# Ledger of designs, part 60: designed miniproteins, single chains

Each design is a single chain, and the fold is of that chain. pLDDT is the mean over its residues in the fold that is shown.

## One batch from the design tools (miniprotein)

Design m2204
Fold by ESMFold2-Fast:
Structure m2204 (fold): chain A 80 residues (1-80)
Amino acid sequence: SIAQLLEEGRQDTTLSANELYQLGRRAAIQEQLELAVQYYLKALAKDPSFQEARNDLVAVLKRLGKEDEAAEVEQLLSNL
């Protein structure tokens, strides 16, 4: 099920950064914003230079009202 794929993606270190990013995109489309955050963070853990995952993470955090966390991610972006 999609719920199992989403939960395994949060814990599974074998998925690529791009696969994790696509799971985050799907979660965001389904308005599962907290789950999207987890997948984008996992994608960035695999590839810290993944600008699309970083940009999408910032956008989702702002949609959640997590402005402080969004600012922290933007600060990390500016250090690359």
Scores: mean pLDDT 76

Design m2205
Fold by ESMFold2-Fast:
Order: sequence, then C-alpha cells, then structure tokens
Structure m2205 (fold): chain A 62 residues (1-62)
Amino acid sequence: MSEEQRRADARAAAEAALELYRESLETGDVAKYAAAEIWLAAAAFLDPELAEETRRRMEELE
C-alpha cells in the first residue's frame, strides 16, 4: 500500500469521524456518536497525528 493511499484513507476516515460527531451533537443520535469513534480509531491506525488533530476539532464542537 502506498504512503499516498494511506494518507488519503486517513483523511477520509478523519473527515467521516468529524462529520458524524457533529451530526450526533445536533441530533443526539448515539449510533452516529459510536460511528464517529470507530472512524476516529481507523484514522488513528493510519495516521496517529491526524487523529489527534481530529480529536481536538471534535472537542471544539462540544
């Protein structure tokens, strides 16, 4: 797997996590909150630094 593909996948996972987390806060949907945590875990596996930045962005939405 290429570094470029890994970074693209990490960004997609991080964006999915942030969007689902935002929606969970707007709707109170616990399933979306759980999905956001799963996508953030995937981002952390692919790019830990990006996942830390994404967690900080999620905390700013609270």
Scores: mean pLDDT 82

Design m2206
Fold by ESMFold2-Fast:
Structure m2206 (fold): chain A 79 residues (1-79)
Amino acid sequence: SELIERGKELVKEGRAALDAGDNETAARKFKQAAEEYEKAGDYYSAGVALARAYYAQGDVGKANKAAREGVEKEEEKKK
């Protein structure tokens, strides 16, 4: 899927931003990756990417919620 490949590139860009110490750019890139994964119906990868965005912003509570909601949506999709 083109959307999944775009999501992967955005995650790569987010990781590069984290390595450079640019947490604001990292959070933006991970949120964009989550949007692409969600459009593709990959709710697990979307939740993981969104969790990474919140971790980059220091919001552990929102990160944990995003990861959990991604798992729940992926499980609902399989039913």
Scores: mean pLDDT 87

Design m2207
Fold by ESMFold2-Fast:
Structure m2207 (fold): chain A 58 residues (1-58)
Amino acid sequence: WLTPPADPAAAVPALRQAVAADPNDAAAHALLGMALSQTGRHAEADKEFAEAERLRPA
């Protein structure tokens, strides 16, 4: 029930590198969006979630 040791701010640069290496990786976009949302970068998070949904549409 304590916050996990995972730091979303530290995850952002790694996930940005993953997206840059494979911009069609929907999972990388979704994870980057989640990390950006948790760090208060909601507009960038929305963009990454939109890319993830575009790459993995229903």
Scores: mean pLDDT 75

Design m2208
Fold by ESMFold2-Fast:
Structure m2208 (fold): chain A 72 residues (1-72)
Amino acid sequence: MTPEEKAEELLREGERALEEAEREYERLKKEGEKKTKREGVLLEAVGGMKLLGGAATRVSYEREAQKLLEEA
Protein backbone atom coordinates (compact mmCIF):
# COMPACT_ATOMS: atom_id res chain seq x y z
CA MET A 1 0.00 0.00 0.00
CA THR A 2 1.40 3.40 -0.94
CA PRO A 3 1.67 6.23 1.62
CA GLU A 4 -0.92 8.12 -0.44
CA GLU A 5 -3.38 5.21 -0.24
CA LYS A 6 -2.82 4.88 3.51
CA ALA A 7 -3.36 8.62 3.99
CA GLU A 8 -6.63 8.39 2.03
CA GLU A 9 -7.83 5.52 4.24
CA LEU A 10 -7.04 7.51 7.41
CA LEU A 11 -8.94 10.53 6.06
CA ARG A 12 -11.97 8.31 5.32
CA GLU A 13 -11.88 6.80 8.83
CA GLY A 14 -11.69 10.26 10.39
CA GLU A 15 -14.62 11.43 8.27
CA ARG A 16 -16.70 8.40 9.36
CA ALA A 17 -15.94 9.10 13.02
CA LEU A 18 -17.17 12.68 12.62
CA GLU A 19 -20.31 11.54 10.75
CA GLU A 20 -21.13 9.08 13.55
CA ALA A 21 -20.67 11.82 16.16
CA GLU A 22 -22.89 14.19 14.15
CA ARG A 23 -25.60 11.51 13.84
CA GLU A 24 -25.52 10.87 17.59
CA TYR A 25 -25.67 14.62 18.30
CA GLU A 26 -28.72 15.07 16.05
CA ARG A 27 -30.47 12.09 17.63
CA LEU A 28 -29.87 13.36 21.19
CA LYS A 29 -31.00 16.86 20.18
CA LYS A 30 -34.26 15.49 18.72
CA GLU A 31 -34.85 13.40 21.86
CA GLY A 32 -34.24 16.50 23.97
CA GLU A 33 -36.91 18.43 22.06
CA LYS A 34 -39.48 15.86 23.26
CA LYS A 35 -38.30 16.12 26.88
CA THR A 36 -38.54 18.87 29.50
CA LYS A 37 -36.43 21.99 28.90
CA ARG A 38 -33.85 20.95 31.53
CA GLU A 39 -33.53 17.40 30.21
CA GLY A 40 -33.40 18.67 26.61
CA VAL A 41 -30.53 21.05 27.40
CA LEU A 42 -28.61 18.23 29.12
CA LEU A 43 -29.06 15.83 26.18
CA GLU A 44 -27.97 18.54 23.72
CA ALA A 45 -24.87 19.27 25.84
CA VAL A 46 -23.94 15.56 25.93
CA GLY A 47 -24.42 15.37 22.16
CA GLY A 48 -22.25 18.45 21.70
CA MET A 49 -19.43 16.88 23.71
CA LYS A 50 -19.62 13.72 21.56
CA LEU A 51 -19.49 15.89 18.43
CA LEU A 52 -16.35 17.65 19.71
CA GLY A 53 -14.78 14.23 20.35
CA GLY A 54 -15.56 13.14 16.80
CA ALA A 55 -14.05 16.34 15.40
CA ALA A 56 -10.89 15.80 17.49
CA THR A 57 -10.63 12.23 16.16
CA ARG A 58 -10.94 13.50 12.58
CA VAL A 59 -8.19 16.09 13.17
CA SER A 60 -5.96 13.35 14.65
CA TYR A 61 -6.41 11.17 11.54
CA GLU A 62 -5.82 14.15 9.23
CA ARG A 63 -2.58 14.95 11.06
CA GLU A 64 -1.39 11.32 10.79
CA ALA A 65 -2.22 11.29 7.06
CA GLN A 66 -0.23 14.50 6.58
CA LYS A 67 2.79 12.96 8.32
CA LEU A 68 2.63 9.93 6.00
CA LEU A 69 2.56 12.21 2.95
CA GLU A 70 5.51 14.24 4.29
CA GLU A 71 7.55 11.06 4.86
CA ALA A 72 6.78 9.79 1.36
Scores: mean pLDDT 76

Design m2209
Fold by ESMFold2-Fast:
Structure m2209 (fold): chain A 61 residues (1-61)
Amino acid sequence: MLEELKKKLDEEYKKNPDTGVVVFDPSTLSSEEELEEFKKYYKEKFNVGVIDLPEGRPAPP
């Protein structure tokens, strides 16, 4: 599952590389270890930030 998420975000990043960040739905990952590894992967490979997509809460101001 982790590898599938990496591919999915790689495609999204290629479509919109100017965003400067990659957003993903953390509900697709049930493990904190996988989440941490995933964030490190993007930081090391693309030198970009990874932010969690909020689910069930309003966006910050």
Scores: mean pLDDT 62

Design m2210
Fold by ESMFold2-Fast:
Structure m2210 (fold): chain A 68 residues (1-68)
Amino acid sequence: SAAEEEAERLARELREKITELLKEAGIEAEVEAEVVGPDRIRLTIKTPEGTTVLELSLEEARRLLEML
């Protein structure tokens, strides 16, 4: 469906943009973003200091991308 395609695109864009920003900032990190529900994206950021997991709605994901 169109909603599933949007969720997958948002997850890919978040992963790519956050990975690029962290790399430019000199931060060693592994970034993963996956669609875990029709209105839920799980963002995982792994650094040497630890792992951070965020769960975002599609609306929150869109807002985050606009701020990046």
Scores: mean pLDDT 84

Design m2211
Fold by ESMFold2-Fast:
Structure m2211 (fold): chain A 97 residues (1-97)
Amino acid sequence: SKLKELIEKTKELLEKAKKTKDIKEKLKIIGEAIDLLEEALKIAKKEDFPEIKELLKELQKLAMEVLKESKDKKEILRAIGEILRVIGLLFDLELKE
């Protein structure tokens, strides 16, 4: 599934961001993760939700961990906020109809 591939790649980027100490590089990686999630949102259908539900929960948890482990929480908060916003829109697929 292209959708599952995009979400798995997003997870890999957020794991990399969690380990990245340089704020500029960390923000760049989170930006790439946002782009992948936006692509996922464009192709996602209601019937795909069961396939991605657990992955979306893992992404929410990982996004919060990236925020908690960041020294510059104020700058990272905006980027993580965008990650959480797009994840929320993907969860809204369950309620679509």
Scores: mean pLDDT 84

Design m2212
Fold by ESMFold2-Fast:
Structure m2212 (fold): chain A 63 residues (1-63)
Amino acid sequence: MKLDEVLEQLGKILGVDPEEVRALIKELMAQGKTIEEIAEELQKRFGLDKGTAKYLVELYKKE
């Protein structure tokens, strides 16, 4: 499943803005942050659990 599809589902469930999540992952990836560091930031800003946060980062990296 592509990142955009997962973000649409999370936006409906958690009320999170998909564009904000995607923009943060893109910014942190461009800064050379690790998957663990990006996942931690997603957990802090959007209240995601660790598994979901890591999964989103891995999907972005695959795209």
Scores: mean pLDDT 77

Design m2213
Fold by ESMFold2-Fast:
Structure m2213 (fold): chain A 112 residues (1-112)
Amino acid sequence: MEEVIRLLEEAIEAAEEAKRLAEEAGDSALVKALERVIEELRRALEAARAGDLEAALEAVRRAIESLSLALATYGAMVAVGDPRATPELREKLREVSRKLLEAQRLLEELVA
């Protein structure tokens, strides 16, 4: 549980940094996608802190779905040569993805 909480806190920090970069770049579509990721991450963190493993896992899965939309938005920017698709933003999105997948794995083990 402590490791899940840590991963979710770190994922929120990385997602908020990605959102800040998107806001500075004026990308409203990516900002909205990241706001959904942050909302689901906060729900997952609240559920994990309450010991509700099933609710935490559901929220992590929803965060992964929302992140896939953010990644698709970033990918579209890369495809059109948009200078707002920076390596720093890519790294933050990857960090969120990595931490969410690890949190999902740990939660699935705890629920089983």
Scores: mean pLDDT 86

Design m2214
Fold by ESMFold2-Fast:
Structure m2214 (fold): chain A 56 residues (1-56)
Amino acid sequence: GAMDEAKLEEIERKAVRAYILKDIEGLEEAIRQAEELGHPELAEGIRKALETVKKE
């Protein structure tokens, strides 16, 4: 994927906000965006956050 630091920061901020709000759809969108940007490690981290929210 392209090295786009601003988009990565935006995805991370969206994921953090979605995690705080327990927004499953927001976390799933952040995973998709991280995958599309070619950052599977970020997508995996967000997926773990999603699993935590689903257990609550």
Scores: mean pLDDT 80

Design m2215
Fold by ESMFold2-Fast:
Structure m2215 (fold): chain A 110 residues (1-110)
Amino acid sequence: GAMEEAEEAAERAEEAAERAREAGGAGEVAARGAEKAAEAARAAAEDGDPEAAEAAARDARAAAEAAERAAESSGPEAAASAAAAGAAAAGAAFSAALSGEVGEKAAREA
């Protein structure tokens, strides 16, 4: 289902972030983007909104792919991949925030 896809996308983004950070340079920027996208995808999955989870999963997968590219490239190509990871992270965060006005409060107080 959508929540399982979001969890799988988050796990892939976390793995991609680890590889990108090990590469250094622009990879560290890409790693931060992938980590934020993973966090957003997990938040959407926990909130239980299938539409938000599906959207966050797409963005987390995009961030993972960008971070993977940043780990394998150098110079301007690595920088472009890092920017793509950041953009995907922003998208994932937005999707999670749309479901998360109640979700974060419930998670802290439940």
Scores: mean pLDDT 77

Design m2216
Fold by ESMFold2-Fast:
Structure m2216 (fold): chain A 78 residues (1-78)
Amino acid sequence: MHIEKLREAVEKKDVEEASRYASGVVSEIRQLAPEDEKAVEEAWELGDKAVEATEKGDIEKALEYVKKMEELLRKVKE
């Protein structure tokens, strides 16, 4: 759910919501894979970059980071 809302926030250029939902995705990854510190770290970095790109109006780049977060989320659910 958070990943979908993050994508919507980025598309709407809503930096505050994008930041909130990016944090939500990181928390979901931590909950699903609490021992995978590298996955959590990577999710945090990708989320930060997605928010930064959204702030700069680079929506295409921000969506690329969201896609990478979605792929990471899928991997930890396995």
Scores: mean pLDDT 82

Design m2217
Fold by ESMFold2-Fast:
Structure m2217 (fold): chain A 68 residues (1-68)
Amino acid sequence: SLADKLYQYILSLIEDPSMSPEQVKNAILWLFKNSPELSKEEQIEILNKIKEARPEYSEILDEVKEEI
């Protein structure tokens, strides 16, 4: 599904040591803006699933949630 693909891709962005937190946040926001088939509720579910898998990135993910 698109949600599964975005989940995996966002994980790869977060785990990329070359990307700053601000770059990761902006990349996630851009992905969601360009995925109109995903509802806000589905976007939040993806972010929550990532937070469960990688709680160390909660701050960045919560910042994304505040902007969607």
Scores: mean pLDDT 84

Design m2218
Fold by ESMFold2-Fast:
Structure m2218 (fold): chain A 74 residues (1-74)
Amino acid sequence: MRAALEARIERLEEELRRELEKAIREGDKEMVEAYQGLLRSVEGVRRLLEEGRVDEADAMLALVEGVYNTILKR
C-alpha cells in the first residue's frame, strides 16, 4: 500500500517537473504557475503520508492526478 503510493507520488513528481521545464522553455507563465501549484500539492500528499494519514494521502493524490489529467486534455 505505502510503497504503491510512494511510486505514484514519484511518477507524478517526475511528470510534473518535466512539464514545468517545458512550460518554462515555452514562456507559458500560466502553465508554470499551474505546475508549480500541483508540485506543492504533491508535497502536501507526502506530508500526509509521513504523518501516517495514508487514506487522506491516497484521496488527495487521486485529486491531484485528476487535475493534472484535466490540464493535459486542454
Scores: mean pLDDT 84

Design m2219
Fold by ESMFold2-Fast:
Structure m2219 (fold): chain A 97 residues (1-97)
Amino acid sequence: SLEEKSKENAELVALTTLASAARAEGLDPEEVRRLFEEKGGDGTFETLKKEGKLSPRMADALAFIGVESVRPVVEEFAKQGKEEAGAVLLGEAWKAR
């Protein structure tokens, strides 16, 4: 069904985005994928934040896949000049808002 394919595609995009960001930050991409599969987006954000593994790139990746609770953290990183650009300029977009 279209709904099942859309859900599978969204999950694949989320897992690929998080794994790519994790690799760039020197984190274990498999650990981050497992966190997302077990705890979802909000649970992954809270776990990375608690472990001190939440970088600007990881925060941007979480915001990109739809984790709304991370957006204030992305804004705070932008204010500190710690914006790391992947394909997403979240800090500039939020300052324009």
Scores: mean pLDDT 73

Design m2220
Fold by ESMFold2-Fast:
Structure m2220 (fold): chain A 61 residues (1-61)
Amino acid sequence: EKEVKVAKLASNAIKAAEAGDRETAQKYLDELVKLLEEIGASPEAIEQTRRVLQEELDAAA
């Protein structure tokens, strides 16, 4: 259930970045990080996920 939400937020962030909507892409990334914290992901896992997605968003822009 929550894994599906994480995947959807990541997908939406990338799609927004591809559309040139950097503000919406950043909002989805922030929501994803918040969700990972709520499900008890480790701080290291959260930072790694944020870093990987930020790199993908930067590449898409």
Scores: mean pLDDT 76

Design m2221
Fold by ESMFold2-Fast:
Structure m2221 (fold): chain A 82 residues (1-82)
Amino acid sequence: SPVQQQIQGMIEQTVRNGQTTASNYFQQALQYYQQGNNRQALIYLSQGIQEVNRVAQDTNDQSLYDLSNTLNDVFDQVARQV
């Protein structure tokens, strides 16, 4: 599934950037998507992105702002498909 691959990519990017909390939200989103619960999947994806954005703002880390923007682009692609 393109959506499953996109969510998996979001997990991998957050793991690479040490964003454990966001990665956990995306893992839950993937499980909800695999269960056919697209509403909960989108909610958990949104929560993970909000967490990355919060850490970026708290730390003023440009790499985390860039990550948040990349994750938002993937979220928009997923939301159009579910």
Scores: mean pLDDT 92

Design m2222
Fold by ESMFold2-Fast:
Structure m2222 (fold): chain A 86 residues (1-86)
Amino acid sequence: GSEIEKIKERIDKLYEEAKKLLEEAKKALEEGDEEKAKELILEAEIILGMLRIILGVSKIIKDEELAEYAREKIEELEKELKELKE
């Protein structure tokens, strides 16, 4: 229904925000600004935490489509974050 669509839109916004923060963190690291990169990474990790909460709730309410939607975004962000920490 409309509420599930709104949750998916929220997932998309959180995902895009985290992705932008990680890209900005990568640029900060390339420019030697380690302090800025750490702040941006922390903000992205907070958003990733929010997505993990949505995934957990989706599993509890047994919405497999919503759970899969959130899981895909989480896995992509975790991959990008791991590459930045290497």
Scores: mean pLDDT 86

Design m2223
Fold by ESMFold2-Fast:
Structure m2223 (fold): chain A 75 residues (1-75)
Amino acid sequence: MLPSEAEVLLSLGRMYVAIGEQLRKKGDLESALESYRKAIELYKKALELEPSEEIQKALKETEEKLKEVEEELKK
């Protein structure tokens, strides 16, 4: 079974979230922010191809993580 284009984008987005989490744990907030932004772009593209509750949830959770890092950077 070949993954759909949306499934590939979802998997790539999840990879960038994982990278962002590792960077955030290291205190590299700027690089974490960049990784979360890349994940959000990939999830938005995936949703354009396939409206999926799983992708919508991943997008929302990542947007929340992005906002947390943005708030940390404002201090």
Scores: mean pLDDT 85

Design m2224
Fold by ESMFold2-Fast:
Structure m2224 (fold): chain A 58 residues (1-58)
Amino acid sequence: SIEEKLLKEGFSKETVEAAKLILEGYSLAEAMKKTGIRDYSSIMATKEEMKRMLEELE
């Protein structure tokens, strides 16, 4: 899965979950609140990598 690939690349489980929530339509603030992550840059970097991987599957 994409989540497993991100974990293997060194992204944390929490940043992967936050990025997934944003791609599902949750706001950044909601994703941060649900996951406890405070690092905006890590969340956004994880989101962009998830989006790139999803585009490769199309």
Scores: mean pLDDT 80

Design m2225
Fold by ESMFold2-Fast:
Structure m2225 (fold): chain A 90 residues (1-90)
Amino acid sequence: MLEVMKEQLERGIAEAERALKEKDTTRAENISVGMIVMLRDMAARSTDERFKAAALEAEAKVQAALETKDPMEAAKVAREGLRRILELLE
């Protein structure tokens, strides 16, 4: 289970990095929306309060960036949030 979650986080990070490298605003927006859904699901399933708090904080920051119509910033925030959560699994 932990390895599956780690792979999901790593895939999310890779997709965000790809959108940023390609400067594809539409892709960055779509990926950021997907990351919000993933972070909410992870928070709901987690029994670790630190993991849950980190996931919800990352979700809130991504949502705030999307509300300012900055999909590139949203993708950056998503990438950083996923990296922090991945570190908590180590």
Scores: mean pLDDT 79

Design m2226
Fold by ESMFold2-Fast:
Structure m2226 (fold): chain A 55 residues (1-55)
Amino acid sequence: PELSFAELEERIARLSPEEAMQLLLELERRTPVGSPRHVHAIRLVLAHYERRLAE
C-alpha cells in the first residue's frame, strides 16, 4: 500500500538517517524521479539530518 504524506513524514521521523536514505531509494525505484511525493520525502530526510546534527 502507498503511504500518505503524513504517514511518510511520521515514518521518516522515526528512522535513522541511513534507514531514511534506504526508504528514499525505495521510493525512487517505485515512483517517478522528481514527483512531488519524492521531493517531499527528500525534504523530510534533510530535515531529519538537520535535527540529528542539532542534537
Scores: mean pLDDT 67

Design m2227
Fold by ESMFold2-Fast:
Structure m2227 (fold): chain A 85 residues (1-85)
Amino acid sequence: SEALFRAMLESLVAAGRVAAELLAAGASREEALRAAAEVARESLLAAGVPEEVAERVAEAILLGATDPERAGELLREAAEELLRA
């Protein structure tokens, strides 16, 4: 579904904004990424994205700084699944 894929992109933008705001306020990287992952997860669930896919996107956000290759794989899998839906 193009609509669900768009919801994923919008959730990543919202997550990035939250992370940037928290880091600017002096939060740790871990705190910022945890908050960003939760924002993305809740946004995706509200948009009707399946829980498994929403959790995969949240995990990718948490892994982005430490394991960018695995984060990229999770985002690719989520995008492919949503585009088929």
Scores: mean pLDDT 87

Design m2228
Fold by ESMFold2-Fast:
Structure m2228 (fold): chain A 80 residues (1-80)
Amino acid sequence: SLREEIREKSREVLAESLAYIDAHRDEAAELLEQLEAALEYYKRQLEKAKEAGDELAVLMLEEMIKALEELIAHLRGLLA
């Protein structure tokens, strides 16, 4: 299903992004700022998609927000 394909792609992108972060720890602080800004933007887009009744956009944005939150948590751990 499209839902399963979106989730599978999201997991693949998350795994690749985590590997990139681990390889480029010197860029962690800058990347954290960028991802936190992206998270706030996508949370606003999610609210708009919910108001519009766009079920596909809601699904895609929820998976993206989830992946961003995991990346941000990982980066915060590296910077602690």
Scores: mean pLDDT 84

Design m2229
Fold by ESMFold2-Fast:
Structure m2229 (fold): chain A 61 residues (1-61)
Amino acid sequence: SLLSDETLAALQKAAELFQAGKYDEAIRLLNEESERLRAQGKEDEARIVEFAAKVIADMAA
């Protein structure tokens, strides 16, 4: 799998928050996950998570 189970769980939680209208919480969760992935040297996973956060932010605007 290109994404770890932990990253997939974070993306699923962000989707649940988005469906509940909690856009700021979803964006924050994904930004925190991206920072965690960068700290581990997982730059490609971090970029995927950052892109997901940007998509949510753009839809919420």
Scores: mean pLDDT 85

Design m2230
Fold by ESMFold2-Fast:
Structure m2230 (fold): chain A 90 residues (1-90)
Amino acid sequence: DAELLAENLELARARLAEVEAAAARARATGDPRVAAGADAAVEIARLALAAVEAEAAGDLERARALEEEAARLAEARREELRAFLAAVAA
């Protein structure tokens, strides 16, 4: 569904912009763990956008590989991401 793919792409771009803005605010806290979590959150959002772009291009193998990379990064940076999310929620 080309319309659904276009909508998913727009949402992924909007999500990346939202995460980048939140990351900039979180880095201002001066907490290096929060900053590391912010950096990881931005990278995960970029990988998610790249996966949606790959899916829109019909490259399902690349989309899956990018999703797997994002999942591995999220697990590897789980504690830093939790610190970032706590800082954003405060």
Scores: mean pLDDT 87

Design m2231
Fold by ESMFold2-Fast:
Structure m2231 (fold): chain A 86 residues (1-86)
Amino acid sequence: SHMKKLKRELAVTLTAAALLVVAAEIGLETPSMSREDVENSLRGARELAEEARRLAEQIPEIKEEAMREVERIEERIRELEERLAA
């Protein structure tokens, strides 16, 4: 069904965003990782978080739970961007 497809797409998008956040965090702690690589990971994570937000809005059954996950990812991205800027 269309709803099952949206739920799957949301799960994949949230997972991808979380993985890019982890990659950025590892990059900040790795001396051989470039600032550009970390910036690119954070940019990708932000784009995926925005897509996840759009998908969550379309799924009333899990909207609240999904939006909390999106907000947690967005908070982690912001914290890592602040660490990168320091």
Scores: mean pLDDT 87

Design m2232
Fold by ESMFold2-Fast:
Structure m2232 (fold): chain A 50 residues (1-50)
Amino acid sequence: METIDVEVPLSKRKELAKELGIPESMIKPGDVFEVGEPGKPRTRYTVVED
């Protein structure tokens, strides 16, 4: 299974929160979120400090 790794700076967590449908306060440095749809590559977002 192919996984696309993407690092997201904490300063851009609002965009990730919008994509995941969760509050920005739920996104912290070091968190990893995986998003996948049937038939598409899985994307793994890793939150990093600025």
Scores: mean pLDDT 76

Design m2233
Fold by ESMFold2-Fast:
Structure m2233 (fold): chain A 78 residues (1-78)
Amino acid sequence: MKKEKIEELLREAERLGREGGEAFLEGKYEEAIELYERAIELLEEAGKLDPENEGIKQALEDAKKALELVKKKKEEAE
């Protein structure tokens, strides 16, 4: 059930990314960072199951970019 496991990981990562975005919009930067870091962990696990999947690689890049943006905004808010 490799495909089903990847789909499950991607769905959960998408949920965490959405929650991270909501926390970011509410100014809850520490919570947003934690949520994006958790999403990245799940995307890395999905990438281990399918290392050549370009969609997973792109999702990882997007999530890491979002995490860096939140960290930068947290620093700017002080």
Scores: mean pLDDT 84

Design m2234
Fold by ESMFold2-Fast:
Structure m2234 (fold): chain A 94 residues (1-94)
Amino acid sequence: LPEEVELEIVETYLTMGEAGVELLKKKNPSPSELVTAGVGAVFAIGAAEMAKRLGRNDLAEKAIKVAQDAVKYFKERGETEFAERLEKRVKEIE
């Protein structure tokens, strides 16, 4: 893919991850909002991997932080197993 298209994908995935974190901050997120947040966290991890390959360390660090925030909020909500799987993937990108 052209680099400009890959950067567009990174930014899209990052935006989805950020939106997911905002859903996790809600006092009573619905089951579908939790699923959306989980998908967003996975997209944030994908954004970090792509950004690293493109040499965009700024975007990679931002995406890693979004994924780490999602891990924190999922743990706080008792979704410990899913959060631990996400955390392992984040560490593998480092």
Scores: mean pLDDT 87

Design m2235
Fold by ESMFold2-Fast:
Structure m2235 (fold): chain A 68 residues (1-68)
Amino acid sequence: DAAAHYRAGLAALRAGDYRTAAEHFLAALELDPRFEQAEMGLAYVLGSPALSEEDRARLLARAREIVA
């Protein structure tokens, strides 16, 4: 469910895996587009210098399709 993906995203952030965290937050938003905590988590990850520019561009494009 959306909450399970959100928790997995938080676990990935604790491990320093920003790509996996972003993918889980996006999966949570695909299930619940109004999931405020998942949207906040995604915004945090996308603003992080730990995420590569290539990954940021791909994740931003996908977020536009889901959250629009």
Scores: mean pLDDT 81

Design m2236
Fold by ESMFold2-Fast:
Structure m2236 (fold): chain A 68 residues (1-68)
Amino acid sequence: SAEAEAAFNEGLAAYQAGDYETAIAHFERTIAIDPRSDEARMARIGLIEAYRVLGREDEAEAVRRRAL
């Protein structure tokens, strides 16, 4: 959906800017809008990477488990 695409693009822009907390919020929103979309699949990867950059390994692992 256009809404999921917009949320994902906002997350990607925040990630590229080094604003990992904002990126996490947008990636979570992308997943919530359409959990089975291609955007949600990409958002889960971005979310795992953002959590890892922040040293939040438990949250990264939780996202990995939810994707299964």
Scores: mean pLDDT 86

Design m2237
Fold by ESMFold2-Fast:
Structure m2237 (fold): chain A 68 residues (1-68)
Amino acid sequence: SAADDLRALHAELLTIPGVTAELVGDDTLVIRVSGDVTTLIGLALRIIGDYPNAEVSVEGDTITVRAK
């Protein structure tokens, strides 16, 4: 399910240096990236490719991923 995908993604992100991730409720993951814009965009594109059923948005240094 999309919620299980968010939990899996959250667990993966906890292993990446310079990345913080927080589950908000049961359907939203908020990711903050410390680094340059290239790192941020690269991570966002990876998430879009790996989780095609999630809604992904980027604002500033923050990536928001929502389960459907």
Scores: mean pLDDT 79

Design m2238
Fold by ESMFold2-Fast:
Formats: structure tokens, C-alpha cells, sequence
Structure m2238 (fold): chain A 58 residues (1-58)
């Protein structure tokens, strides 16, 4: 699956702990990033997922 469960947990942890987002905000931003990557069908690194999630963050 894209992303892996490990990558998904790492992205969510980063948004909550490093960026100070609420759990709800982190869930919305990370989900938007995951959907985008899934739609492209292309490989994504953890760094790319974090960058993309930050673009969808408030």
C-alpha cells in the first residue's frame, strides 16, 4: 500500500510533534497527501510525504 503504515505514522508524528498541529489537523493534512500520492501511482519517500502534507496543512 502507498504509503506504508510506517511512513504514515512517521508523517503524523512529525506534524503533531514538530509542527504543533492538532491530531485532527494532522489527520486531514496527511490524508490529503496520501490520496494525492495514491492517485499518481508513483513511489514517494518519507520526505516527499512530509512536504506534501505540509502543503495541505493550515
Amino acid sequence: AYPTDEQARAVHRYLVEERGLSVEEADRASMAAYIHIAETGRPATLEELIRLAEEFAP
Scores: mean pLDDT 76

Design m2239
Fold by ESMFold2-Fast:
Structure m2239 (fold): chain A 62 residues (1-62)
Amino acid sequence: MSPEELAEEIAKEYGITLSTAKRVVDKLGPNVTLEQIKEKAREIAEKFGIDERSAVALLSLL
């Protein structure tokens, strides 16, 4: 999956903007998989007591 396709799938999966999803992919690197991003989102959600959508948005800001 290309970085652009990965960002589109993240935006679709979590209902966030494509620009936010592109930031997540940029921060984690182009070789990261959707499954790895979902794992990271779950870790952040558990750590901060928030939902996975909010965790992905937070990840884009880090």
Scores: mean pLDDT 79

Design m2240
Fold by ESMFold2-Fast:
Structure m2240 (fold): chain A 69 residues (1-69)
Amino acid sequence: MKIFIKRGDEIYEAELKGDTIITDKPLVPGDIILDENGNRLGVVAEVEGDTARILESDGSIKDYKIIVK
């Protein structure tokens, strides 16, 4: 699924495949995850190695694997 990462005024494309986020830039806490339509899916709460912890819009927390191309 195509997603977008918003950091301040910057938006860049990424891909969500299952529990993996594939991105051209490293994720940083505070990054907002948007779906293909620009709806907020969540915010990056923390990053540890190749794992990002996302606080989703419904208040749940989910860990995703990060692959940086």
Scores: mean pLDDT 84

Design m2241
Fold by ESMFold2-Fast:
Formats: structure tokens, C-alpha cells, sequence
Structure m2241 (fold): chain A 63 residues (1-63)
């Protein structure tokens, strides 16, 4: 699904340490999957510079 692709993009961004890209993918997941809480948590983690946490929340929102 589009949400799964967004979650995979967040994981790839976290692998390279790109917190902003991970947060963007998490926001897209919020819009596509309807899991608004996981999308918000992903965006907050990205704002805090935690790319790994941002990717983990995006993946949870895509399930």
C-alpha cells in the first residue's frame, strides 16, 4: 500500500540518518493509513532529530 511504501521510505531515511526525510514519510503515513497518532509521533521524533524513532512510528502506522 502507499502507507507501506511511506514506512519503507522512513526506514531507508533512518538508515542514512536523515531525520527530516523520516519525519516526512511519517506524515505521509498519517494521511494515507489514517493512523493519526503514529503519524504525529513520527513527526515529533523527526523534530527531535531521532530518525530511528520516526521510522519505527511510521512502520507501526502502516500496519
Amino acid sequence: SDAERSAQAAVAAAERGDAAAAGTAGYENKLMSGDKEMGRKAAQAAADGDAKAAAEYAVQGAK
Scores: mean pLDDT 65

